# Designed miniproteins, single chains, part 91

Each design is a single chain, and the fold is of that chain. pLDDT is the mean over its residues in the fold that is shown.

## One batch from the design tools (miniprotein)

Design m3166
Fold by ESMFold2-Fast:
Order: sequence, then C-alpha cells, then structure tokens
Structure m3166 (fold): chain A 98 residues (1-98)
Amino acid sequence: AAEKLAEFLIERIEAEAARLPTEEERRALFAAGAATLDGLLALLRRKEAASPEEAAALARIPELIAELSEAVGIELTEEELAEALERVRAWLREQAAR
C-alpha cells in the first residue's frame, strides 16, 4: 500500500516538474517538496500541534488519507501514509542532488 501511494505521488510530482522550463526550477521544486515533507512527517510522528497552523494541518490528516485512499484505490492507514511520504522524500532528495 505505501509503495503504491509513493509511486502515485512520484508520478504526479514528475508531471508537475516536466511543466517547468529549466533544470534549476525542477531542482528547486524537488528541494521544496522534500522540505515540506520533512515538516509534515515530523508533525505526523509527534501528533501534537505547536501552532494553530499545525493544529489545522493535523485536523486535515483524516481527509487527506481518505482522498489519497480513493485516488490510489486502497484503504490507507496513517502509518502507510507516513511510510509513503518517507519514500517520496528520499526520491525528492535524490532528484534535487542531481
């Protein structure tokens, strides 16, 4: 399940990156994506909000899981979401370093 979600997200990110006209802009997208996932993964592991913005993000996790489960065709757990995001982050870091 986590691997299939990671593949789905990677394909979506590759499609967005392909629309960018320069290699520099593509690397910036991959680096920004990795940084965003660092914050989200830390929040998912902690499950405690340190700000109103983090509280809003945590409140949206069930909706995000439901949306991604429907998109991928598999019922996802929060743990499988976290595993998929870790795989996507590793891939994004690799792309940004190219």
Scores: mean pLDDT 79

Design m3167
Fold by ESMFold2-Fast:
Structure m3167 (fold): chain A 101 residues (1-101)
Amino acid sequence: SPVEEARRRAREILERVKKLIDEGKLTPEQADAFRQELVDIFRQAAEAGATPEELRRLLSEVGAELDELIDNSKATPEQKRLLREARQRLLAEGRRIVDEV
């Protein structure tokens, strides 16, 4: 299923984000790159025939996991602010992709 493949790939991205946060190595540039990778995964799933309902559920799931990861991280308040801004942009871009399907 396109949405199941997208979910698997998104989890791999979130695990890499967690590792970089835990190691104190996540930069704003890396956060933006991960946001773009997640957007690309969503777009590929949409192009492969994932339904709007499946994409909305995946977007909600990824957004919730990312929010929890940020809240539970050892990142500084400034790093958490930047990550939440990246998350907000991801959710906005993901919603646009859903609307295009």
Scores: mean pLDDT 83

Design m3168
Fold by ESMFold2-Fast:
Structure m3168 (fold): chain A 84 residues (1-84)
Amino acid sequence: MEIDPLEAKAVLYLAMGAFAYKQGDFEGAIEWFEKALDLAIEAGNTELAERVLQGLEEMASKADPETAKRIREVIERGRARLAA
């Protein structure tokens, strides 16, 4: 089975985002999740993209209002790209 390099990188970035979030680094988590989302969409892996979006939604629910707004903007952009 040939592993798609974009999918492998997206999984790594998803893990990096989860680590940043666990440490309370919402800025770092947003950057890693956004990179993971971009790669998942480029790879055509909708299931992986939805996993990243779920992580972003969880972060938004626990973030301050300004950070939550920025996270939701990333989610909206990602969902628009998946619909295109």
Scores: mean pLDDT 83

Design m3169
Fold by ESMFold2-Fast:
Structure m3169 (fold): chain A 96 residues (1-96)
Amino acid sequence: MNEKKLEIDIFIGVTLLQVAVDKLGIDRLLADPSVPREEIIAALQRAIDNIQKSIENLKKLKEKYPEFKDSIDRTIKVLEEALADYQARLAAVRAA
């Protein structure tokens, strides 16, 4: 149980750190008017794809270790909120 918890905690921590790093990168690109629109779109699409893969991996991890469902579900909710934010930003960039 303890070893499985450590593996899950590490996976969650790495996943959340990757989302935070991607957000900082996107915020920097959006703040710079010299960055081509195509590069911003590509960065947002990569962040969306990465979050979707992380959600799928967490859902599989929850099936394998249902005893950690609550911790995994909280992380999925954070990722789904980040996904919605990036999808809204992508739509705004495409509309501009």
Scores: mean pLDDT 84

Design m3170
Fold by ESMFold2-Fast:
Structure m3170 (fold): chain A 81 residues (1-81)
Amino acid sequence: ADQELQKFLSDATQELAQLVQQGLAQGLSAEEVRRQLQLLVNRYVVLVEEKLGVDNAKIFEKQLQVVRDQLYQQYARQLAA
């Protein structure tokens, strides 16, 4: 259901944002942050697949990848500031 997908997307987005903030605070490299963001995406895809099925997991993955990329761009901007 779209409502449950929205909940997972919201939860995952919050964790991705927290990871970016912790990466900045700890002085992690852009490569390490990118790697950790991808691992978090993979974990959530597995959870969505378990609860909502493979087709919903594929939709979720595509949506979360857009969010991941936007947050990574924000991270890169903050490093340049």
Scores: mean pLDDT 82

Design m3171
Fold by ESMFold2-Fast:
Structure m3171 (fold): chain A 91 residues (1-91)
Amino acid sequence: KEEKLKKLIEALRRASADLFEIVAKENDTFAGAAAVGLLYFRKQIEKATEEELPAILEQLKAFLEDVIKYSPNEKVRKLAEEILKLVEELM
């Protein structure tokens, strides 16, 4: 549980950085919105109590599913799929 949560937090940090790199290199504004969303969820998860965590993970899952469904960029979708897998391992 604790190790899986640490892996999710690190993955969110790395994915947000990768998404900002996509914004810079490919001018993908949707990747920018996704990056900001992942930063928000990382901050919420880091501050969450054990009782608050399940609701935050469900919200993050819904956010990631929307990114996968609506992003035209395969790189953005792949990053979201990787994070979604880690979220599901905690649910």
Scores: mean pLDDT 86

Design m3172
Fold by ESMFold2-Fast:
Structure m3172 (fold): chain A 65 residues (1-65)
Amino acid sequence: MEELRRALERIAERLRENPNVASVRIEDGTLVVELREMDRESIAALIRAMGEAFEAGASLRVRLV
């Protein structure tokens, strides 16, 4: 699904702007986000990204490094 991949890539690019984001990968329609630290700004960005991914028909997974 090229449209889905493009939507996820846009979300990933925005998440990578946050210095607390260690990596972002797209795996089988899931956006995998690795965080260095859980702060208020990162949590807010993740909530937004989760909503956008869900609207696109994907899921989001978060893990701490």
Scores: mean pLDDT 79

Design m3173
Fold by ESMFold2-Fast:
Structure m3173 (fold): chain A 109 residues (1-109)
Amino acid sequence: MDKKKIEEAISLIEKGLFILQVSLSMYKAGEISKEEFQANVKRAIELFNKAADLLEEQGFTELAERLREAVKKLEERIDGSLEEVEQAFQELEREATKVLKELKRALEE
């Protein structure tokens, strides 16, 4: 296990969550367009997918699959209603938070 690669995956997940949280807040406040919101969500998805690839390479296959599944649900709902996007975001945030906790625990062992 390469500790630096796991730390990179953690950083990518945290950055992706931050982009989603800020972009959703700004979109709900009417500060950004739907197109800008969708572009920011796609950029966050790219970060999560890179993190999942790093996790899979380091043997965290289950965590990578869980993260990819949550990301896919968000991608499928991105063109839906705001309520559907918020629900998918909440599911992704919950799953990503669990993945982060498991990764941080693995680094302390």
Scores: mean pLDDT 85

Design m3174
Fold by ESMFold2-Fast:
Structure m3174 (fold): chain A 82 residues (1-82)
Amino acid sequence: MLSGEQALQALAEQEAVIQPLIDRAVATQSPEDYAATIAALRAFRDTLRAMRAQASSPETRALLDRVIALVEAMIAQLEAQL
């Protein structure tokens, strides 16, 4: 089962992957870079949903639910730029 510490570590690792894509999309403002960032965020959302299913505590599930909502909001904002 996924502990809160494991969830936080996985979130930090995903941030390291996604942040360069966001930085590139902001710098280029190209539809292709926005689309690539959206695809990465969708993959991250799916990973978060899988982590939530493995979560060991209600507190870890609540944290993951909040992060999922934030990722979904970011996807919607980026889709509006296309």
Scores: mean pLDDT 80

Design m3175
Fold by ESMFold2-Fast:
Structure m3175 (fold): chain A 67 residues (1-67)
Amino acid sequence: MEAREKITPESRKLLAEQYEKAKKLVPEKIDISKVTSKEEREAALAYQQIEDILKELGVTLEELFPE
């Protein structure tokens, strides 16, 4: 199974923490195409980067934050 061998418990915890940190930089989800400020642009890029990493590992955001 693709995600289970590529992601250790430690890596999963780190990804969850990084996503939480990125989420705190932007109180609400922002589209990169709509950002004009440097801060919002960097925060939006951080969100995108985390999502890309999760996709490559085969882990969804829902698996990290089951709500």
Scores: mean pLDDT 62

Design m3176
Fold by ESMFold2-Fast:
Structure m3176 (fold): chain A 98 residues (1-98)
Amino acid sequence: MEKKEIIRKATVISVAAGLEIAALEFVRPHLTPEQRAEADKAIELFKKARDLSTKAVEYAEKGDIEKAKEYLNQAEKYLDEGSRLANPVLAAADARLA
């Protein structure tokens, strides 16, 4: 039960991080230099979230549930930090293009 839940949550984080990276890269040419710097920081945080979610799946599949949970918690933290930086940047891009 826990193993399947870890894999499911890690997969959701990986997909969410990938979509956020794609969105930020798409709007990047329309950003100010300051917004572009924040977008680049957010992209690096989302890449870390994705890498850590991959490790969470790897350790869950190996039966190391404690390590899998540690990597999942780190992935969630990086996804949250990335989203906090990305959300104002994406909102500003939408306002400028509207």
Scores: mean pLDDT 86

Design m3177
Fold by ESMFold2-Fast:
Structure m3177 (fold): chain A 80 residues (1-80)
Amino acid sequence: STHDQVVALVQQIVDLARAADSPHAPQLAALLDQLKAATTREQQTAVLNQIAGLIGELEDEALRSQAAALLTQAAGVLEG
């Protein structure tokens, strides 16, 4: 499903942040849990926007770039 694909892409963002020992990994994981609970496209879009803001705060440029690319893919999947 679209929802499962979006969740899988955001899970990769969380996994990358955890592997990099990012201080933002717990908040990204909490947003992933919110995304899993989001039942409407509007709710899912709102959570992805919050994730985008948090990605912008990642200190590692390579991690930030990879996370941004995954988020762009997630947004594209959600829009169809």
Scores: mean pLDDT 88

Design m3178
Fold by ESMFold2-Fast:
Structure m3178 (fold): chain A 68 residues (1-68)
Amino acid sequence: GEREKLLEEFREILKKFLPDELIDPAVKFFEVLMEKDEERALELLERLKKAKNKEELEKILNEASLQL
């Protein structure tokens, strides 16, 4: 479904910059965010797509985690 597609997109973006052990907890966070605030989850995914390096990606994820 659409949800599974978004989760896979999120996972594939993270795989470019993060080690495997950090991917599963980040994906679980994204699932929770999608259930609480789908609009913010989609905005997060678009921001992550624009990240050029690991530092930018980690900053975006940390900022998003503070909104829960």
Scores: mean pLDDT 78

Design m3179
Fold by ESMFold2-Fast:
Structure m3179 (fold): chain A 85 residues (1-85)
Amino acid sequence: MIVMTAVLHTPSRELAERAAAILSQVPGVTSARVLPPTRDGRYPVVVTIEAENEEQARETLRRGLEALRKAGVPVEVVDVSVTEV
């Protein structure tokens, strides 16, 4: 099993909270959390995905990003890390 952590930046707290709510409904997403704003005024959302392999985790992230685009929530993917467990 693997755990993928993705960090997304949003332009506002409202959009970050909406992104977290949408991502929490995606199968394979175990958590989506809004962090305090960066000094540059961005609002991070940390997404945790549990999957059997990296390809499955990557597909889950792509589905989440598609859901955000359909909802009109602009996000930038700033970091993705994978840990084997």
Scores: mean pLDDT 86

Design m3180
Fold by ESMFold2-Fast:
Structure m3180 (fold): chain A 79 residues (1-79)
Amino acid sequence: SAVQQELLRLLSTHPVRHDPAEEARLRVELEPYRATLAPLEEATGYSQVDIVRAISALPAERARALAEALGLPVELLLP
């Protein structure tokens, strides 16, 4: 889909810095959304944590638009 292609482009052009503490926190927070994120992991080849962190790095307007398109709550992307 166009949304998945945009996400893959984002992940490929903006590498997500390794942060073990944030990654551990997000793994717990994302557990209720595992079913929503599993197809995105399969389609992109990136982890749920990397996908969410990449979207969170975007300006708030863009992050909200992608969250809505992907069925994710904005609260996971904008602390």
Scores: mean pLDDT 74

Design m3181
Fold by ESMFold2-Fast:
Structure m3181 (fold): chain A 92 residues (1-92)
Amino acid sequence: MTIEELLQEFLEHAAEIGTAKAKEVEAALKAGKVPSPATLVMTIMGADAYEKQGDLDKAIHMYELVKKAEELAGDKQGAKQIEERIKKVKEK
């Protein structure tokens, strides 16, 4: 087993967890509720994992869910930081 194989396995697990948490964010937003901070952090970790794997569309989708949640929470600074990250991913 190489270091590259171990890293790939880690990224796959982070992406899987983040995907499940992204669904929780989407459900909360549909209900007009702010997701927990832990759920948002796990969704960001999953988005980061997808970005590192080159799955930019999934990463962007997950970042957009976090941005919407931060906007709903009134966190304009957090929402702006995620928007700037989305822009950087789209420039790849």
Scores: mean pLDDT 82

Design m3182
Fold by ESMFold2-Fast:
Structure m3182 (fold): chain A 89 residues (1-89)
Amino acid sequence: ALSPEEARAAARRDLADARAAAAEVKAVEPQKDTREGAIRYTGAALRAIGAGYGAVLYASHVGPEEAARMAAEAEAALHAAGLKSSFPA
């Protein structure tokens, strides 16, 4: 089983990945109506959502309050990029 310290470290890495992918979503949005832009947009969106979910799952191993805080941070990053995803805390 993951230690709380390992779980926090994993959650932070996944949150960083979610933020990076969300930034890519925002950066490629003007090109999303092209084939290549649509592929990049969709790939970045899926990575952002997956990483955000991973961050919440890892934080849940620490406790419900940490999971809720991580969900809020991940959702803020996704919503800033125009993604309407939400995570259960």
Scores: mean pLDDT 86

Design m3183
Fold by ESMFold2-Fast:
Structure m3183 (fold): chain A 79 residues (1-79)
Amino acid sequence: AAEIVKKALEGAAKAKDNPVERDIYVALLQIAVTNAILSGDREELEEVAKVLEEGAKKYPDIADEARSLAQRVREAVAA
């Protein structure tokens, strides 16, 4: 799951000049994060949260989305 999240973040960042492609990668990112949460593996969720937090620092254009998803993952781990 963490690798898929990382790929989706990279894709969204690279697609900044193509809004349709960017929206597709953001949707894939949301799907990947939701699937990781539903799988219930705590170690995997911690890694996903780290990838999202790093993505928010590296990619200002998607920082708000990445932070929002990271918070959601952290909340799932805390439960």
Scores: mean pLDDT 78

Design m3184
Fold by ESMFold2-Fast:
Structure m3184 (fold): chain A 96 residues (1-96)
Amino acid sequence: SSEELERELQRLMVEAEEAVRAGDSERAARLAERIVEVTRRLVEEYLEQGDYYRARLVVMEVTAHLLALARADPALEPQLERAVELGRETLERIKK
């Protein structure tokens, strides 16, 4: 369910911030990868339900958070790039 994915995403974001703060780049990168995967699943559920607003909002918020984390730890840059691309793909899918 989208509610379960939303809770998982929030947990992963907190864990990623903790890993970055601790200087654990390998763990932070793995958590960022999971964040992108969960975000993609949430976007798919929102789009399937016609909730284009929530689909756009979640990818935008995740991209902003990953941008902040990548500024502190460059190991997260590949996952930031994946989130940016997911945002572009999401926007193209909601265009007429």
Scores: mean pLDDT 88

Design m3185
Fold by ESMFold2-Fast:
Structure m3185 (fold): chain A 58 residues (1-58)
Amino acid sequence: TMPVKFIIIKDGKEVNSFDTTECCVGNLAAKTEIQRAKGAEVIVEEIPPNQFVFTVKF
């Protein structure tokens, strides 16, 4: 389980932002690909030691 911060931006506005956890990197990769397939821009950042920030922009 790893800490992840998700930030969702739609039409240039932040729609949602929340802290969560994911069991594995594969699940995060699957979620990012689903969002990209919907036309979203996804930005991935790693904050040491083990926090990931995923920003999704539509």
Scores: mean pLDDT 69

Design m3186
Fold by ESMFold2-Fast:
Structure m3186 (fold): chain A 93 residues (1-93)
Amino acid sequence: MRVVPVDPETVARLREEAERLNREKASLSEQLRLGIREATTLLGLSDEIAELMLKILEETPLEKLPEVQERIIKLLKEAFEKGWSDEEIKKRL
């Protein structure tokens, strides 16, 4: 199957959705899970990557969340553009 390039608009939506969910994180952890799963599904990522991302975000203190989110988003963009395997993404997370 052909590799679909990551749309900059999709990356921007993922960032905005993650930021919105993080602001509500303490009150709505379930919404965070759903939002991340929907975003990773749109990007065609595996459930394992989605769960790993959720775990990282859930364990991150609020003051570090923007930095960690930006790191993850940049990593996923590069992984999608270069066609990295799930194993390669996991090693870099």
Scores: mean pLDDT 67

Design m3187
Fold by ESMFold2-Fast:
Structure m3187 (fold): chain A 93 residues (1-93)
Amino acid sequence: SMVEELRRKAKEALELTKEILKLEIKGEENPELKERAIALNEELAKAVAENPEDEEIREIARELLEEALKNAKELNEALEAGDKEKALEILEK
């Protein structure tokens, strides 16, 4: 179903973003992963825009945003403390 496909894409986008951040913390870059993450986020944004009355799609987008914001806050706190090991642990969750 479209909803299941969107849930899978949202999870993949989050996982790719975490992988990119882990690489950056280690001083590495992967442009191909960044391009894939951008493409997935564009697909998710398009699905939301094309289905504005679909509460299930809106809920998927909201859950993804909340998880991303939670991870971003915890990650930023670890990085400001200089704790690279904790930052990597947060990204593994």
Scores: mean pLDDT 78

Design m3188
Fold by ESMFold2-Fast:
Formats: structure tokens, C-alpha cells, sequence
Structure m3188 (fold): chain A 63 residues (1-63)
């Protein structure tokens, strides 16, 4: 279950990263909303990993 939550978080992270890259003006709001979701559902270490995936997905979307 926790492993499944982390997998879901990583998939969500990829989507959020792409959306932030496509709409930079809403990037702060989207990132904060996602961070709050991660804090409620995952450990700090798992949340950090998901945020790293989000950042990578955003960079890949603009390259």
C-alpha cells in the first residue's frame, strides 16, 4: 500500500512537472498544492523523491 502510494506520487509528479513547464505562471500554486498532498500521504524522504521526479519531468518537458 505505501509502495503503491509512492508509485502514484511519482506518476503525479511527472504530470505536475509537465504542467508547471507548460504554465510557469501557475507553477508556484501547482507545486505548493502537490507538496501539501505529499506531506499528507508520504514520509518526508518519499516526498523529496517525488519532488525530484517533478523537477526532472519539468526540465525534460522544455528540452
Amino acid sequence: SMEEKLKEAIEKAKEVGKEVAANPEKGRELTQEFEEWLKKNLSEEEAKKALEVMDKAGVEAVV
Scores: mean pLDDT 78

Design m3189
Fold by ESMFold2-Fast:
Structure m3189 (fold): chain A 78 residues (1-78)
Amino acid sequence: SAALERMLALIRELGEKMKNTPDPQEVIDLYRATAAEISAIAEAAAPNEAELAELAREMEKLVPIMKEVREQLAKAKA
């Protein structure tokens, strides 16, 4: 669906922006903004189980980046 393709494109763009953003706080802000936009699209489009699984698979690619961001924030506070 067009809504699924938009959400996937937003997740992929987020992943690239996160990798190229050195400030961990900016990465969190980017993630929050993109998550809000995806939530709005999903609320309107009501994705089926297969589409949700595809979105979850793409979001899993962001997990290593988020782990690095959390580690950087922990070091900054220690």
Scores: mean pLDDT 80

Design m3190
Fold by ESMFold2-Fast:
Structure m3190 (fold): chain A 74 residues (1-74)
Amino acid sequence: MTVEERYERLLSRATPEQKKLIEEIYKIAKETGDEEFLESAVNAVEQALALPDEDERIDVLKSLLNYLKKKKES
């Protein structure tokens, strides 16, 4: 399964709020041009969505997005 196929599967099972965060995370990671970094970002999203608490999922996704935004500015 490709990273893009994995990303699409994550979107299909996500809530609207989670989709917004996941789309932004994927876009930033893809813009780096680093395939390993993109794969790591998708893996982190998969782990976040596996958490049993919905609030915890959102918090982890927001933290990941903030980390990626700061790394992009550097």
Scores: mean pLDDT 81

Design m3191
Fold by ESMFold2-Fast:
Structure m3191 (fold): chain A 64 residues (1-64)
Amino acid sequence: MEEALKEIERLAEEGKKASPEEREKIIKKIQDIALKAVAESKDSAEREKILNHASEAVKEIREA
């Protein structure tokens, strides 16, 4: 979980600085990381935390 959350945060910072075309690629990478982490998660609270972080990251990229 921790590694997935850190990678999502790193990609969010990359995405905010990226071109429009590159932002969509980064958003897809965030979604793929979140889905994999959710599938590997131990409980519902961990899954919710991962999904919330991914959702926030995508929103920040799109609003940048």
Scores: mean pLDDT 81

Design m3192
Fold by ESMFold2-Fast:
Structure m3192 (fold): chain A 79 residues (1-79)
Amino acid sequence: MSEKLSEAVREAVRAALAGDLERAAEIARQAAKDLGLTSLEVRVDEAAGTVTVTVTFESNGVKVTLVETVSREEARAHL
């Protein structure tokens, strides 16, 4: 699960950084479906120079949201 999520996030971030927001959204949607997540979202903020990844899942009736924000430079270094 963790490795597949990391791979999906990496590919979605790569597409978003390349300006292919449709591809990024498709990767995120498919990964959420395949991994049983409520949602997976990647946002690029050009003005702030940041990339934000939001993962939402439900466990035992509790919704958990994980949010990670990194610089675009840091995101590219980890791709």
Scores: mean pLDDT 78

Design m3193
Fold by ESMFold2-Fast:
Structure m3193 (fold): chain A 104 residues (1-104)
Amino acid sequence: MTPQEFVDAVNRIERALLAARETHPDAVAEIEKLMKEVGENYQKAVEALRAGDYEKAIEYLKKALDNMKKISEVARQAGLTEAAEAAELLKKDFERQIKYVEEK
């Protein structure tokens, strides 16, 4: 995934949440919480990669992947198809990043 494709996928989730805020407030709140956790875990993974701590980087990337899996499930159950599809793309990118780091 290119950096632009990653940003586009995140923006697709954000737009879906804005559109669903009044109709699906519980699902929106849960996804917003999980998206924050994804961001925190991804930042920690990047910091670990910079430090050469590949084991810690893999740990945080796996936590971000687990959070993204939960986002996909919540979005699918709530009928937020755009958010679910964007979350699936981000899941695949995190899986690719984990594999890349594991090969180091």
Scores: mean pLDDT 86

Design m3194
Fold by ESMFold2-Fast:
Structure m3194 (fold): chain A 64 residues (1-64)
Amino acid sequence: AREEAIKAGVDAYLAAIKQGHSEKAARLAGELSAMTTAQQNGFSAKEAMDLAKEAIERAERELA
């Protein structure tokens, strides 16, 4: 559940970077994917935002 949302955000971020999008666009794609997945899994809007933030931090760490 939590890990599914985080993974969805990470995957979307990395895919956007691979496609040549800006870091700003990649962050938006990752946040949207993580939040959508979290809400589909029954998380609140606040929880979905927290999971989106965690997904972006993890994706940025993986690229470093």
Scores: mean pLDDT 83

Design m3195
Fold by ESMFold2-Fast:
Structure m3195 (fold): chain A 91 residues (1-91)
Amino acid sequence: MDAEWLERVRAWEEEVKALAEKHKDDPEVRRLVLATAVGRAALEAEAAGLELAESPSLAEAIEDFRDRTGLRRLEERGDEESAAFVRRVIA
């Protein structure tokens, strides 16, 4: 089984790349967008029965995704385009 979660990650990849390029000089926005995508992909991989290696960064990304920390920070920054992307990923 090629992981179906990887196909979902690829669906977001173009949007993530576009937002990262638009905000290339803002590392915090890039971090929040990437962390949201990683957190979603990790949760879907676990749901598919894949074991993920324990990593503080991965655990933080999963927690940030569940708590919507990234969405809140993007909204506080006024980055509505990045916030809209995050809302689509967490839906």
Scores: mean pLDDT 64

Design m3196
Fold by ESMFold2-Fast:
Structure m3196 (fold): chain A 86 residues (1-86)
Amino acid sequence: SMNEEFEELQEWAKSHRATPEEIKKIGEYVDEVLKATNNKVLQKQIQAFYEMYRELLTFEEFKQVVDNILAKLNIEDSLRQLFEKG
């Protein structure tokens, strides 16, 4: 199944990329980002990404993706406010 293929990929990637130390750093970073924002869409996207990719990415790679999500959602939120108030 697709879930079994994803689990196999995670096991493979864990031996090549993410260490326990990297996973801990990612968790600490996610906690800080979630505390810093009240945007529910952002919170859900970051948590989903963390659960799927915490063992597949290094801390730096994970941080870059989350920073890009933050930048994108700031733009999308600004556009949404324009459409709701215009």
Scores: mean pLDDT 70

Design m3197
Fold by ESMFold2-Fast:
Structure m3197 (fold): chain A 66 residues (1-66)
Amino acid sequence: SMAELERELREKGRESFERYKESFDLGVEGLHKAVTLRMEKGPEEASEAARELNEKTLEEEKKVLA
C-alpha cells in the first residue's frame, strides 16, 4: 500500500540523514583539529596536516554516499 511505501521512505530518509550527520560532524571535528594544530604547531605543519585531514574526510564522506 501507499502507506507502507511512505513509512519505508521516511525510515530510510531518517537513516540517510543520520549517516550524513555523522559525516558532517566528522568534517567539523576535523576542521577544529586542524585549527588547533595550526595554533599549537605553527602554519607549515598545520597546513600539511589539514590537507591530509580534509582528504580523509572527503573519502569517508564518499563512503557514506555510496
Scores: mean pLDDT 70

Design m3198
Fold by ESMFold2-Fast:
Structure m3198 (fold): chain A 94 residues (1-94)
Amino acid sequence: MLTAEQLAAATEGNLAALRELIDELEALAASEAPDRRRAVTLITAAEILLVGAHVDIDLLARLDPERAAALRAELAELEARLRAAIAAVEEKLA
């Protein structure tokens, strides 16, 4: 049976991976000539991780609601950053 600790650790790892993708997308948005193909790849990967993190946190909330609330707050911050980075890249590619 998957434990709350194992699920939380897996979710934390996925949020760390999402943060790295957002950092790269933010760096790309700061570039004078962002690579459109790279932007699409990063956005697609980040959106997949974002959906997965929502599902995992919802499952964790049934086992450890306090830890799930903390991870949900972190995910909300990363989601806001991702949306801002996507908008910035799209403005430069328009």
Scores: mean pLDDT 87

Design m3199
Fold by ESMFold2-Fast:
Structure m3199 (fold): chain A 84 residues (1-84)
Amino acid sequence: MFKEVEEFVSELRKKMEESKNLPSIQEQIDTLQRLLKEAQDFKEHLRKNNLAPPPGSSALKLLEETIEEIKRELERVLKKAAEA
């Protein structure tokens, strides 16, 4: 159960790093928005199916921290787009 959360987070982080190598800023934005939605949908799926790690668990914290990292990267890329 918790290993699935850790594996999902690892995949999200890999995809986020890969997004930095996309040739257009719009493709980076689209990818980060998709990853953010996927992460939020997964967190909601865990909640609805009683698969969520206990409150305060390292796995839940890792998922929440990864969602915040994706948000920060999206904000960074959106700021670059607005400055162009």
Scores: mean pLDDT 78

